# Designs tried in a protein design run: designed miniproteins, single chains, continued (3). Part 91

Each design is a single chain, and the fold is of that chain. pLDDT is the mean over its residues in the fold that is shown.

## One batch from the design tools (miniprotein)

Design m11155
Fold by ESMFold2-Fast:
Structure m11155 (fold): chain A 100 residues (1-100)
Amino acid sequence: NDQAIAALEGAVNMLRIAKRMARAGNLRGAIGSLGDAIGLLDQAISLSTNPEAVEKAQQAKEYAEQAILYLRKGDTEGAIKYLDKAIEYAEEAIKLLKES
C-alpha cells in the first residue's frame, strides 16, 4: 500500500520537525507540525487495509494528540516523550506495510 506508506513517512517527518521545534521553544511551530502529522496519520489510516498497521497508526495519532496537550501545558519534556512514542508507532506501521 504505497500511498499509506507515503502518508506515514510524511507523518514521521512532521513529527520529527515538531520535536525539533519543541526543543527550540517554538511552540506554535511544534503544534502546527503536529497538526500536519495527525492529518497524514488520518490519511494513512483511511488508505490502509492492514488492521495491525491501522492500529499502530491510531496509537501514533493518540500520542501526537497527547504531545499537543503537553506542549499547551508548557511541559516540553512530557511532549517530547509522547512525540518519541508517536514516531516509534508510525515507524512500526511503515514496517508492517512494507513487510506485507
Scores: mean pLDDT 90

Design m11156
Fold by ESMFold2-Fast:
Structure m11156 (fold): chain A 90 residues (1-90)
Amino acid sequence: MFEEAKRALEELAKRGELSPETAEEMIRALEEVEAMSPEEAIEEAVRLLGVSREELEEAARAAGVSAATAAKEIVAQARLLEVARRHGEI
């Protein structure tokens, strides 16, 4: 699911644009989101956005993706921002 994002983080670490520690924590966060059940991801995404499950499902349908895929993208973005915030500028 997040193969391109993980590859980008590894490349940023190789170039010295991102600390290896921050990249490793971000990759771990993406792997944790990939391991989430569809239901867990949807519930967390709905809570993060403050929207209904029906609104999330409708938005995903309009975007041509599953609700689980849309939910995991939302959760992943939130977790990456939290890691960046804890470690400073990225």
Scores: mean pLDDT 83

Design m11157
Fold by ESMFold2-Fast:
Structure m11157 (fold): chain A 69 residues (1-69)
Amino acid sequence: ALKLSAEEIARMLMEATGLSPEQARKAAEIALANPDASAEELARKLIEATGVSEEQARRAAEVLAALER
């Protein structure tokens, strides 16, 4: 379970990965909906939902996975 709101996670993703506010918000929502997902699974879901590149999705997923510990 994440203690941060979707907006806080989105802000952190924008700072760390350079995602747009819309992409970062969607990434945060996916992470909150899938708290037990691996970084690889999160990256796949991000690509499907936001159209980000595989590289951007992987970076975002790694940040999210590290923060969820």
Scores: mean pLDDT 76

Design m11158
Fold by ESMFold2-Fast:
Structure m11158 (fold): chain A 78 residues (1-78)
Amino acid sequence: SEEAIRAEVESLSHEERVRLARELARRVIEKLREMGVAKDNLELTEKQAEEGIRLAEEDREVADLLVVSLRRALAALE
C-alpha cells in the first residue's frame, strides 16, 4: 500500500535507502526478464538503474525517490 511504502522509506537511513534501491532495481529487472522483455531494453534499464543508484549515493532526496519509485514498479509487476 502507499502508506506502507511511505512508512518504510521514512524509517530508513541514507545507506539503507541506497542498499534497498539496489536490491529493488535487481528485483524489477529480474521480473522484467521473466516477463520476456527484450535483451536490449533490459540492458538499457540496467544502465539507467546503475546511473540512478550512483546519483542516489550522493543525494538523500534522489535515494528516497528511487526507493519509492522502484517499490511501486515492483508492486505493479507482481
Scores: mean pLDDT 81

Design m11159
Fold by ESMFold2-Fast:
Structure m11159 (fold): chain A 91 residues (1-91)
Amino acid sequence: SDEIKKEALKRALEASKSTDKKEIAKTAREIVDYLFENLTPEEVLKAVEEILDELVREAKASTDPEQIARIEFLAGVLNFEMVRRLQELKE
């Protein structure tokens, strides 16, 4: 649902402000878990794509290399965890 996507995006944007990579990675995994608990695998793929698009816009708007690096790290963990969960479902 749109509410699930909005909540996930809010959590992702909040995580991108953290200077702790362990906290970012933990929150990214919790976001993916939250999406799979509430959405079908097809809906999760769309939700993560929408979150990644917004993170890319945030990174492009930033002139801070450290903020860009944090966003790239968050995006990488989100994408990796989504792919890993989808692979587990296809076994």
Scores: mean pLDDT 85

Design m11160
Fold by ESMFold2-Fast:
Structure m11160 (fold): chain A 79 residues (1-79)
Amino acid sequence: VLPELVPVPIEEIPGRSIGALVVRRRNGEYQAAIFLDENSPPVQLTAPSAEALAAQVLAVAKEHGITPVPGLAERIVAA
């Protein structure tokens, strides 16, 4: 099965989405790209589990002052 990219929101604010997270799952491994700014290259992350990937995303979000959506790990698993 070919890997598919699935969007997962990092933060939800009524009327605006801040930061875009695109997740793909391949052979039980999770790969993600975080798009924080249209002029900046995405932050690429790889983790063996959704929980590990969520922890890495939380670290990047904190660095950029972004409050992550509740259930981020669950949303990554659902992707």
Scores: mean pLDDT 66

Design m11161
Fold by ESMFold2-Fast:
Structure m11161 (fold): chain A 84 residues (1-84)
Amino acid sequence: MEIIVVPDDATGEEAIELAKEAKEKYERVVVIAATKATAEAIEKETGAVGVAVGEPVPKADAAVITAPGGLREEAIEQARAAGI
């Protein structure tokens, strides 16, 4: 299992590219974003499951985290709690 942390990504473009790359290596990929709108946009573009920080994280083989510093720590803890 792998946690991929995106540097502060205001537009979601880096998270989209990293989620696409993760989907080539892993069967189940989740993206954890600062907002539900960003998570839904990334899910639509990549086919990875998108969740916002604070939402339940599904079982996955990899997590891509695209949240600013304070929310990033929470997102990493959520991914680890989900067994990633």
Scores: mean pLDDT 77

Design m11162
Fold by ESMFold2-Fast:
Structure m11162 (fold): chain A 65 residues (1-65)
Amino acid sequence: SVTSEVAMDILLVAMEFEGLLESYEEENGTIKVYFKEETPESKEAAEGLKKIAEKIGKKLEVFYL
């Protein structure tokens, strides 16, 4: 839904602003997220993003730097 897509965009921007996320990109229905470090916090955030991605019909790929 439009609301779920807006929620995803807000969360990605917030995570980047908070310094948890280094960057993110979207290509052909796949959202790629690059976390600065592999921590319990970043893994929990990734699981949250995965649930939202499933609701909006997109694939999530997670990378740790």
Scores: mean pLDDT 79

Design m11163
Fold by ESMFold2-Fast:
Structure m11163 (fold): chain A 74 residues (1-74)
Amino acid sequence: MSEEEKKESLFAVLLQELAERARAAGIPTDEIVRMARRLQDVYDENKDKPLEEVGKILREEADRLFAEAQARLA
């Protein structure tokens, strides 16, 4: 698997995990869609970086987005 394929697979897994986690937490679909779009934008901006760095950035952003969504909607 190439670095590009690994990055795409990592992004797909993290996006799925974020969406599943958000849905389980009762976050509305509209907010989940917004979170997914933001994670996609961060991926697009950082995908030229090494795989390890991209993974760290995406995990950090996913955790931040989840926390913000919970805080905003509580």
Scores: mean pLDDT 82

Design m11164
Fold by ESMFold2-Fast:
Structure m11164 (fold): chain A 70 residues (1-70)
Amino acid sequence: MEEFKLVSAPDSAVEAAKKEFKGAELMSENEALEKIKKLEEESEKVEVKGTLTELNGEIVRYYEVKAFLK
């Protein structure tokens, strides 16, 4: 099983997002969705938990992804 933590934030909220979601990989929402899609193709099962939060007046998206390899 592989576990990924991904966060997507506007430039104005990047530092706040890094502080709030320590250990999460910063990327765009499109990059996060493409990574999840690729994991679904390579894995028997993928579990995704998405969370929306507000940091410094900006919407930040956080994804916890668990990939169960074939």
Scores: mean pLDDT 79

Design m11165
Fold by ESMFold2-Fast:
Structure m11165 (fold): chain A 69 residues (1-69)
Amino acid sequence: GKNELRQKLLEIIGQIIALIGDIYDLERQLKSAPPEDIPKIREQIKQLKEKQKELKKEMEEISKELDSL
């Protein structure tokens, strides 16, 4: 029902906020990282940004479902 969808939406929002924090921390590390570590950190940031993109898509799908009820 609507209540279950709202709860799921809040959980996804929480996951997105956590990912924003993780990306921020990695971008900070990138500024002081030795050259050999830069490609690895950039790949980690890329993976987290893709995960964030997927969660945002799921959030939009749930929002549309809530609007249709």
Scores: mean pLDDT 85

Design m11166
Fold by ESMFold2-Fast:
Structure m11166 (fold): chain A 88 residues (1-88)
Amino acid sequence: GPTKEDALKALKEAEKKIKEGNVADALDKIGKAIEIADKLKDVELVKEAIKLAMKVMDEAEKQKDVKSLLRAIGLVLRGIGTLLELSR
């Protein structure tokens, strides 16, 4: 199954893609990290993924990329939903 190292690698790759202005690839990596964090029940990984999705929101807004902005908002909401489930 997926490991914490896989999630951390995806988050690092996402950060690199954000710096390159490649918001679409960053979102794919962040989504993967959230899926892994949910399977691992790792609150800190979910929080880090939410932080990166918020950085993508800022970059997408700057690029006027409405589709990527909406995708990033969706990932933030998904991350919050995961945190609520893990707080049970």
Scores: mean pLDDT 89

Design m11167
Fold by ESMFold2-Fast:
Structure m11167 (fold): chain A 98 residues (1-98)
Amino acid sequence: ALEALRAEAVERIRAGDIAGAQALIDEIAALDSRAALETVAEAARALAEVGLEQIRNSDLSEAEIAEAEARLAEELARLEELVAGSRSLDELLEKVAA
């Protein structure tokens, strides 16, 4: 059940349903705070993959694509570090807001 909710949240991100993914992450958080944190990291990786594909298929120059890819990688690495250092979804959200 929990793993199915996690997989569905990631699939919703890939489909562009961010609000639906957030709702499932909230449901996961009510069941298991650590699983919710891990789901946020998985969702962020899926969103980064979608963003990277869109960047590479854009009319941007090679230099602009490289800059956008580097920025996306930096933002993802920062989020993964915050997930690793957080004990709950609420703690993660407070750190992201700061």
Scores: mean pLDDT 80

Design m11168
Fold by ESMFold2-Fast:
Structure m11168 (fold): chain A 82 residues (1-82)
Amino acid sequence: SSEILRKLAEFLGELLKAAVEKDEKRLEEILKELEKTFKLSKEEVEKLRKAVEELMNASDEEREAKIDKLLELLAEIEEKAI
């Protein structure tokens, strides 16, 4: 649905911002909201946390691949939520 896609786009923006700012506290707040909103398993939350943490530490050369991995995880959440 358009509502699911819009919410995931909002979460993507927040996750990318937390990664750029290296804000671990903000990341945990966003992950809690994602878990609640999409009823994520602990495994799904850990995969998202790891993807964002990898993005926080990514070089300029690695950044695109790390963003793509995060997008893949969010796409899996969208597919399951439909």
Scores: mean pLDDT 84

Design m11169
Fold by ESMFold2-Fast:
Structure m11169 (fold): chain A 80 residues (1-80)
Amino acid sequence: SEEEKRQKLLELAREILRYIGKKYNVPEDRLEEDIAFLETLPYEEVLRIIKNDIDYLLKSEDPEVQKFAEEMKKKLEEIE
């Protein structure tokens, strides 16, 4: 269902934001605000944002970030 896919996307978004937050020292409250904002959005908008974030991370010069982005891309493909 769309609702089940949306919840899986939000879980994926949380994983991405938590990873980036820890790696780049983003404050926890800012990450929670970003997650809360995503929770207000419909499925199609969350999907678009996550796809854009993954594409951006795949272009990183950091091999660790690229590896993480590849793992997130695989998880996204399983949700779609």
Scores: mean pLDDT 83

Design m11170
Fold by ESMFold2-Fast:
Structure m11170 (fold): chain A 74 residues (1-74)
Amino acid sequence: AALSPREQALETVIAWAVREAVRGVEEGKISEEEAREAIRTLVTTVADSLGFSPAQKEAFLARADARLAEALAA
């Protein structure tokens, strides 16, 4: 199914945040734990600002965590 404009905006933010977090971890500037915490904080803030429900917010957080884990494992 096609993403709504709000869903596409949050997915874009998640993709950007994961790339920046991976770079920070690879460069030794932040830990993997700090990267996860920063992404969770950002995704929570943006999802709340866009008016997503708690259930939708948890789904986005789960996807962000999965994307970060996959990127760090590569």
Scores: mean pLDDT 84

Design m11171
Fold by ESMFold2-Fast:
Structure m11171 (fold): chain A 87 residues (1-87)
Amino acid sequence: ELSPEMKEKLKEISKLLYEIKKKSEAGEDITPDVEKLLEIVKEMVKEAPDDKIFQVLLEGAKELLENPDADIDKWLGKLATRMLEAE
């Protein structure tokens, strides 16, 4: 079971993913939101370093930071699939 603190971080991640999608669709710079996402995910990995889902999310955030021109819908779909498969 997830702690209340981890649930709050997941909620913040969900909000950031939504903002990244909105900004990408509007042609706005997503870099600040991706950097914020990466920092939250790093804290989650630090708290639960053996969690495969958090590792997948960390890798996904890094990929998006390196390629901000990526198709966000495709990136989100791949991220969701990898997270579901990570157990």
Scores: mean pLDDT 79

Design m11172
Fold by ESMFold2-Fast:
Structure m11172 (fold): chain A 106 residues (1-106)
Amino acid sequence: MEEQRRAALEAMRAGTAEAEAEGLPPGAVVFRDVDPALAPEALAAALREEAAERRAAGIEVLGLVASAAPEDRDLWGRFGTRVAELAAAGELSGEAVARVAIEVWE
């Protein structure tokens, strides 16, 4: 899990930096080219860490954008469930959960 968490965090940060260069505003969290072998728990842990770091920098987490293939819907469904659990625990804003639902299931 620790290696998967680091891989997910690095992929998230790299995707977010590329998206910001393409015009995405700060505060959005982006997954790009996600390895389907990454466990949903590792993705959720990376999102928690990124959200905490962005808040410490004065940036609010506004949403999650995923660009994984649609055939990975099962993985993204499980990830979305875990993100909802984190929001219920007060570790993510309701806005972030709403954006995950839009980007994963819409």
Scores: mean pLDDT 56

Design m11173
Fold by ESMFold2-Fast:
Structure m11173 (fold): chain A 70 residues (1-70)
Amino acid sequence: KTEELLKKINEVLEEAFRQAVALPDPAARRAHIDRLAKLGRQAYENKDDPEKLEEILKQAEAFLAEVRAA
């Protein structure tokens, strides 16, 4: 299950990254990229914890929604 969660997290973060780099404001772009880096690091640090990965996935999905609304 952790492999599936990591794959989903990576897919969400990749999509969020594509959305973030398209933002016209350099400050907003950098802030979103920094947040993506933190989420990616948290996923790597918790790669063997399925409960924590579920939480990180929800945070990544919420972040993607936020970037899309920007």
Scores: mean pLDDT 80

Design m11174
Fold by ESMFold2-Fast:
Structure m11174 (fold): chain A 69 residues (1-69)
Amino acid sequence: SAADELVELGRRIAELRERHADNPVAQEALDLAGELAEQGRFAEAREVLDLVEKGRYEEALALARRLLE
């Protein structure tokens, strides 16, 4: 369900925020991933989170910005 997906994504975002607390690029990408999730764009939010998890922070931010333009 959408509620289950929001819970899962919220948990992943919170965990990644803690892991990358000192990385402003990661923090901005995670903020935008949260916005995508709130819009019901769960697959796109997951793509951004996957890039952050892989350490591809600039790509994560660029993707999130393009999706929210």
Scores: mean pLDDT 89

Design m11175
Fold by ESMFold2-Fast:
Structure m11175 (fold): chain A 70 residues (1-70)
Amino acid sequence: KVEEALKKLKEKGAKPSGVSEMEAALGLVMMDLVENGEMSIEDLDFFAENTNMDPEVLEKHKEVIKLVEK
């Protein structure tokens, strides 16, 4: 799953700076859930609030989603 998302990220030419490949791949997985109507950006924020997610990591996830979506 993560490896497939990583491949998709590279195929779209999205190379986020300062974000690990695994974090970028997780961002793509979240984007797929958003596209399927299973998770919104607001749901991602709620998830981050209820987990021990670094605010900087959350910010980068949102940037990856925006970069891929564009």
Scores: mean pLDDT 58

Design m11176
Fold by ESMFold2-Fast:
Structure m11176 (fold): chain A 75 residues (1-75)
Amino acid sequence: MNLPEGVEEIIKFLRTRLDPESEVNKRVGPELATNLYNAGFDSVEKLKAATVEQLKEVPGVDEETAKAIYEAVHK
């Protein structure tokens, strides 16, 4: 799949920071990462600056996913 470099970086970063056994880690794929990228979270730095509320506004990101991403980037 020909994804923007930023989308692949988001997938890799989130999968390495999230618990491999978590449901959220299993949901991290090209669609979710592309939605984050298109919403303006196109780098790890921008993801670290995001609030749970902002992440919840991204298509495919529910409250559980938003909180897990927030915790993963702030470990």
Scores: mean pLDDT 75

Design m11177
Fold by ESMFold2-Fast:
Structure m11177 (fold): chain A 93 residues (1-93)
Amino acid sequence: GKEEAIKTLKEVREKLEKALPNLSPEAQQAVRRLIRGVKLAIKAIEEGASDEVIKEMLKTLAERFRELAEQYPEISDLLREMAEKLEETAKKI
């Protein structure tokens, strides 16, 4: 449901925010863009996005996380872990 999606997105946001201070400036900029995407997804869900739209948003975010993981080895493991969580949450909606 929507509550599970919001919970996963909030966990993802928290882990990314915690990682930020230890990243290079370029990686920080890229991860800040991901955090903005996660915040926008939370807002859309809270404002009444349908289950179909929620699934698509989670899948799109997971794809962006995987793309960024290929560019930034310093945070690749965390980004792939978060992508897997987003994908698993999408399957349950």
Scores: mean pLDDT 88

Design m11178
Fold by ESMFold2-Fast:
Structure m11178 (fold): chain A 86 residues (1-86)
Amino acid sequence: SDYQEALDLARRALASEDFREARRLTLQAMQAFMKSEPTMSVEQQKEASEALAAAFRHAAALSEDGRERGVLEVASAVLKLIIKKL
């Protein structure tokens, strides 16, 4: 399912030590989560948001560009706020 694909992509992003690969996989995971969101339970939405937030934070940590790091950290923070409302 798109949900399982999204989790796999997020896990691959977290395992990557290459910034460009981690960023690409994180964005692909986000796209897959967005496609599966209408059919997800609250628990799945929380798990997906937590995995995606972790992937964005990981990509931010690998970035040598302060502006790009900031954007990725904000994306992670926004996902954490969404989790709190679920």
Scores: mean pLDDT 82

Design m11179
Fold by ESMFold2-Fast:
Structure m11179 (fold): chain A 80 residues (1-80)
Amino acid sequence: KPTLLQILADIVREIMERLAAGHSREEILAWAQARVDELAEKYGLTPEERARLRADVETTVDHFWANRDGIHLDPAAVPA
């Protein structure tokens, strides 16, 4: 069983890829929450672990979305 940090790291990588692909915050968040649910079922996460992972994912999406221009993950975010 992977740790919660390992699961979160994998989700974060895919969040970054979706930001780079030009997906909206709402699309990324919806995908990420669905992914948390899939992984929670797959790895038998407790309700508390699932809730923590959901909160961590939401915080991560919000952080990257707020800083998307500064982190240069989406080239379309920087005007030519």
Scores: mean pLDDT 75

Design m11180
Fold by ESMFold2-Fast:
Structure m11180 (fold): chain A 55 residues (1-55)
Amino acid sequence: ELFELQKQLLVIGAETYGFAFDLESRSLTPRAPALSPVEQQILAALQEAVDKLFS
C-alpha cells in the first residue's frame, strides 16, 4: 500500500517536470532532447528516489 503510493507520487513528480517514468525499467526519460541544469538536478533526484524505493 505505502509502496504503491510512493510509486504514484514518483510518476506524478516526473510528469510535473516533463519526464516519463517507466515502472518496469525503473527509469526516467526526459521529453526534451536537452535539459537545463535545474532539470538535470530534478532528474537526478527523482532517479535517486526510484533507486532507493526499489532497493
Scores: mean pLDDT 68

Design m11181
Fold by ESMFold2-Fast:
Structure m11181 (fold): chain A 80 residues (1-80)
Amino acid sequence: MEAKEVIAAALAFVAQKALEAGINLDEAEKALRVAEKLAGQKPEELIERYTEEEASRRLLSLQDLPPELVEELEKIVKEV
């Protein structure tokens, strides 16, 4: 549960930056939707619960992430 929430928070922060910069709006919207699906929470709630630094640190410390989930996230991020 927490691993998906951390991944979703990190993805929400990346999408928020893209939206604020006015670039890749369609891909940013997709990223927010993926984040919502992964955590079962709205991206705004995830951003309030985590800082970008905390989300990134927790994500990097998660060694037991399913390979399929990591690959899916990487594909989505690289396609933006």
Scores: mean pLDDT 70

Design m11182
Fold by ESMFold2-Fast:
Structure m11182 (fold): chain A 100 residues (1-100)
Amino acid sequence: MKSLLEITEEFVKKVKEAIEKAKSSEELVNELLKLYDETKEEIEKNIKDQELADAVITYLDIAAQELKENKDAPLEELKKKAEKILKGLREAFETLVKQS
């Protein structure tokens, strides 16, 4: 089973790659939402602490909603927004790892 730290490191790497490779706002939004859903599945599969799992999933749901609200933004603006969301998620997940 993967730890929350391993899942976080893989998530950050994949999100950064998606941001760099995206050629349109639609492509970026779709790829990031897919990565958020895949990360939720990894959390549900690997994290036995239900309270911890629910906290991580809640942060991902908030991030997904914020991304959807910005879906019509120009690509450069959306990439900056996605990077800011990623930074917030990383800090939240690293804090949860320290509390466990």
Scores: mean pLDDT 85

Design m11183
Fold by ESMFold2-Fast:
Structure m11183 (fold): chain A 72 residues (1-72)
Amino acid sequence: SEVHDQFAALKADPRAQALLARAAAGELSDAELLTGLREVGSPLSDETIARLREVADASGVRLSDLLVLGTR
């Protein structure tokens, strides 16, 4: 799965993990997190972002919350 492969990449990148920790602490918006992930070389595809947004909306959570949960 593209989502699973991208989550595995985020788990393996300490720079991405630092951005996720800052998002979890409320220091970054979803847009700032996604921009930061692109800048460190661990971007999420538009397809993955769209899928995560659908799940977030259905679950009543933020996209950043799903990324934090999925990368544990």
Scores: mean pLDDT 81

Design m11184
Fold by ESMFold2-Fast:
Structure m11184 (fold): chain A 99 residues (1-99)
Amino acid sequence: ALEALLQQAAQLEQQLIEIVSKLSDEDQKKIMEALGPHLEEAGRLIEENRDDPARALALALDAISQGLLEAAKAVPSAKEELTALADQYRELARQAAAV
């Protein structure tokens, strides 16, 4: 169950890489500035919840979803794709929380 959720998370990360790779260097920087603090928070949540991997994953995915919504506001050209990806991270977070 957890392994399948981790594989889905990896697929969403690949989608993010593909979205970002199509953008200008300036827009990539804006995404990283908006997303960066939320990725750091996700890492912190994983570390603090190491004894409960499913909870750690759920909290981290939710943090990334929030960061993607901030990135969507910063880069209008990618707003639709980043918002859709944020929704996918949020749904996966709900699935992880149910484990």
Scores: mean pLDDT 87

Design m11185
Fold by ESMFold2-Fast:
Structure m11185 (fold): chain A 84 residues (1-84)
Amino acid sequence: SEVEEIRESIKIIEKAIKILQEKGISSYEAIKILAEVAELKLKGKDDEAYKKLKEIFGLSKEEFEKLTDEVLEMILKIYEELEE
């Protein structure tokens, strides 16, 4: 279901943030990097988005493919509200 897909996508984003926090990167910087990945994927630049997600967060191709547009748009809005 769409709700289950959104739920899985949110868990992947939570995992990504936690990975960066364990490396000593702030929540703000983690959200900023995720916003860059979100923008690339929403623009259809899937190869560039996946490369960044893999290199920075260590996420798999399957995890990347589970990221929904709804969750990616949510990340962009959060970053915009944080301004800069």
Scores: mean pLDDT 84

Design m11186
Fold by ESMFold2-Fast:
Structure m11186 (fold): chain A 85 residues (1-85)
Amino acid sequence: LLTDDEAARKKAESQGIEVVDSADEIRTDRLILENETLDVELAEKLIEQGVRTVVLMSTSTITEEAREILEKAGVKIVRLDTSIL
């Protein structure tokens, strides 16, 4: 989980979900983004880290360029309207 929300971070940690402070710490094939903007730079880092599925929470956005890069790399993009935490 990558998030700026301290309450969401603490709840995720209590449930055994790995919380990362930056994209450089991602070590999973599935990433949940909350309160983040998925731009080209982040998209490239996710591809380099081997992320295969990106879940965008309602508070997260994605640029058109980042979406194209992820789709071209075969990364699945899922949008959720509510937080799962």
Scores: mean pLDDT 65

Design m11187
Fold by ESMFold2-Fast:
Structure m11187 (fold): chain A 89 residues (1-89)
Amino acid sequence: SMEEQRRIAEEAREYALRLLDERLAALQRELGMSDAQVAAGRERGRKAAEDLGKGIYEEGVSKEQALKAAELAVGTVAAQVRAEVLAAK
């Protein structure tokens, strides 16, 4: 149902945001990121999580596929944040 697909999309979004917070905390410790760099990374991740949720809702994927997509999206954001922080040094 559309309600079930909305729940799957929301669970994947929440999972992505939780993973993002953990990955950004690890990157901050590893790279010595400023609070401004962490905030920028969180904003990028929130936008990615919103796009992920919309895609999951529209495509009608399973919960397992949705959670894997969330992990991939977070990994992509973390790699982008790492590259930008290193380029700024």
Scores: mean pLDDT 86

Design m11188
Fold by ESMFold2-Fast:
Structure m11188 (fold): chain A 80 residues (1-80)
Amino acid sequence: SSAALQEELARLPEEVQRALEALGVLVALGVTDMARLEPYIAVVVAAGAIDLAKRLLRHVGEQTGREDLAARLIARLDAL
């Protein structure tokens, strides 16, 4: 649920929370430019927050009609 995702996000270090929030906003806005997404992906990967990032991206994609963009980013995270 969105409430459970928000609760899990709030438990993370501030830098990781900001990176995940930025990724969610960029996906919601339909940003496909990987150069704009990559700095936030790097923070998430370094923090080991990949599973939570994938769950958040699925949720944001579903809520904003950006399921295809979310799926592409999830595939990139799965390839790491």
Scores: mean pLDDT 83

Design m11189
Fold by ESMFold2-Fast:
Structure m11189 (fold): chain A 74 residues (1-74)
Amino acid sequence: SLLEELPEEERLERAAKAFGIPVEAMRDIRTALETGDPEAAKRALEAIQKRIKEKNYVTPVEKEWIKRLEEILK
């Protein structure tokens, strides 16, 4: 899964494009999941939630990211 194999720097742009979020948001997801940084988690959640509203659907990967990012912010 993407949570187990978060893309390295060179692949962040491709991952960001695939999910339709800014590359900075993809970095924030990685930083939050690797370090537990609440500031990165907050920015990542905002970006993911914004994209879900725009496209009107959620994937299992995005749902798992939201769950884990919300756990960091507790």
Scores: mean pLDDT 79

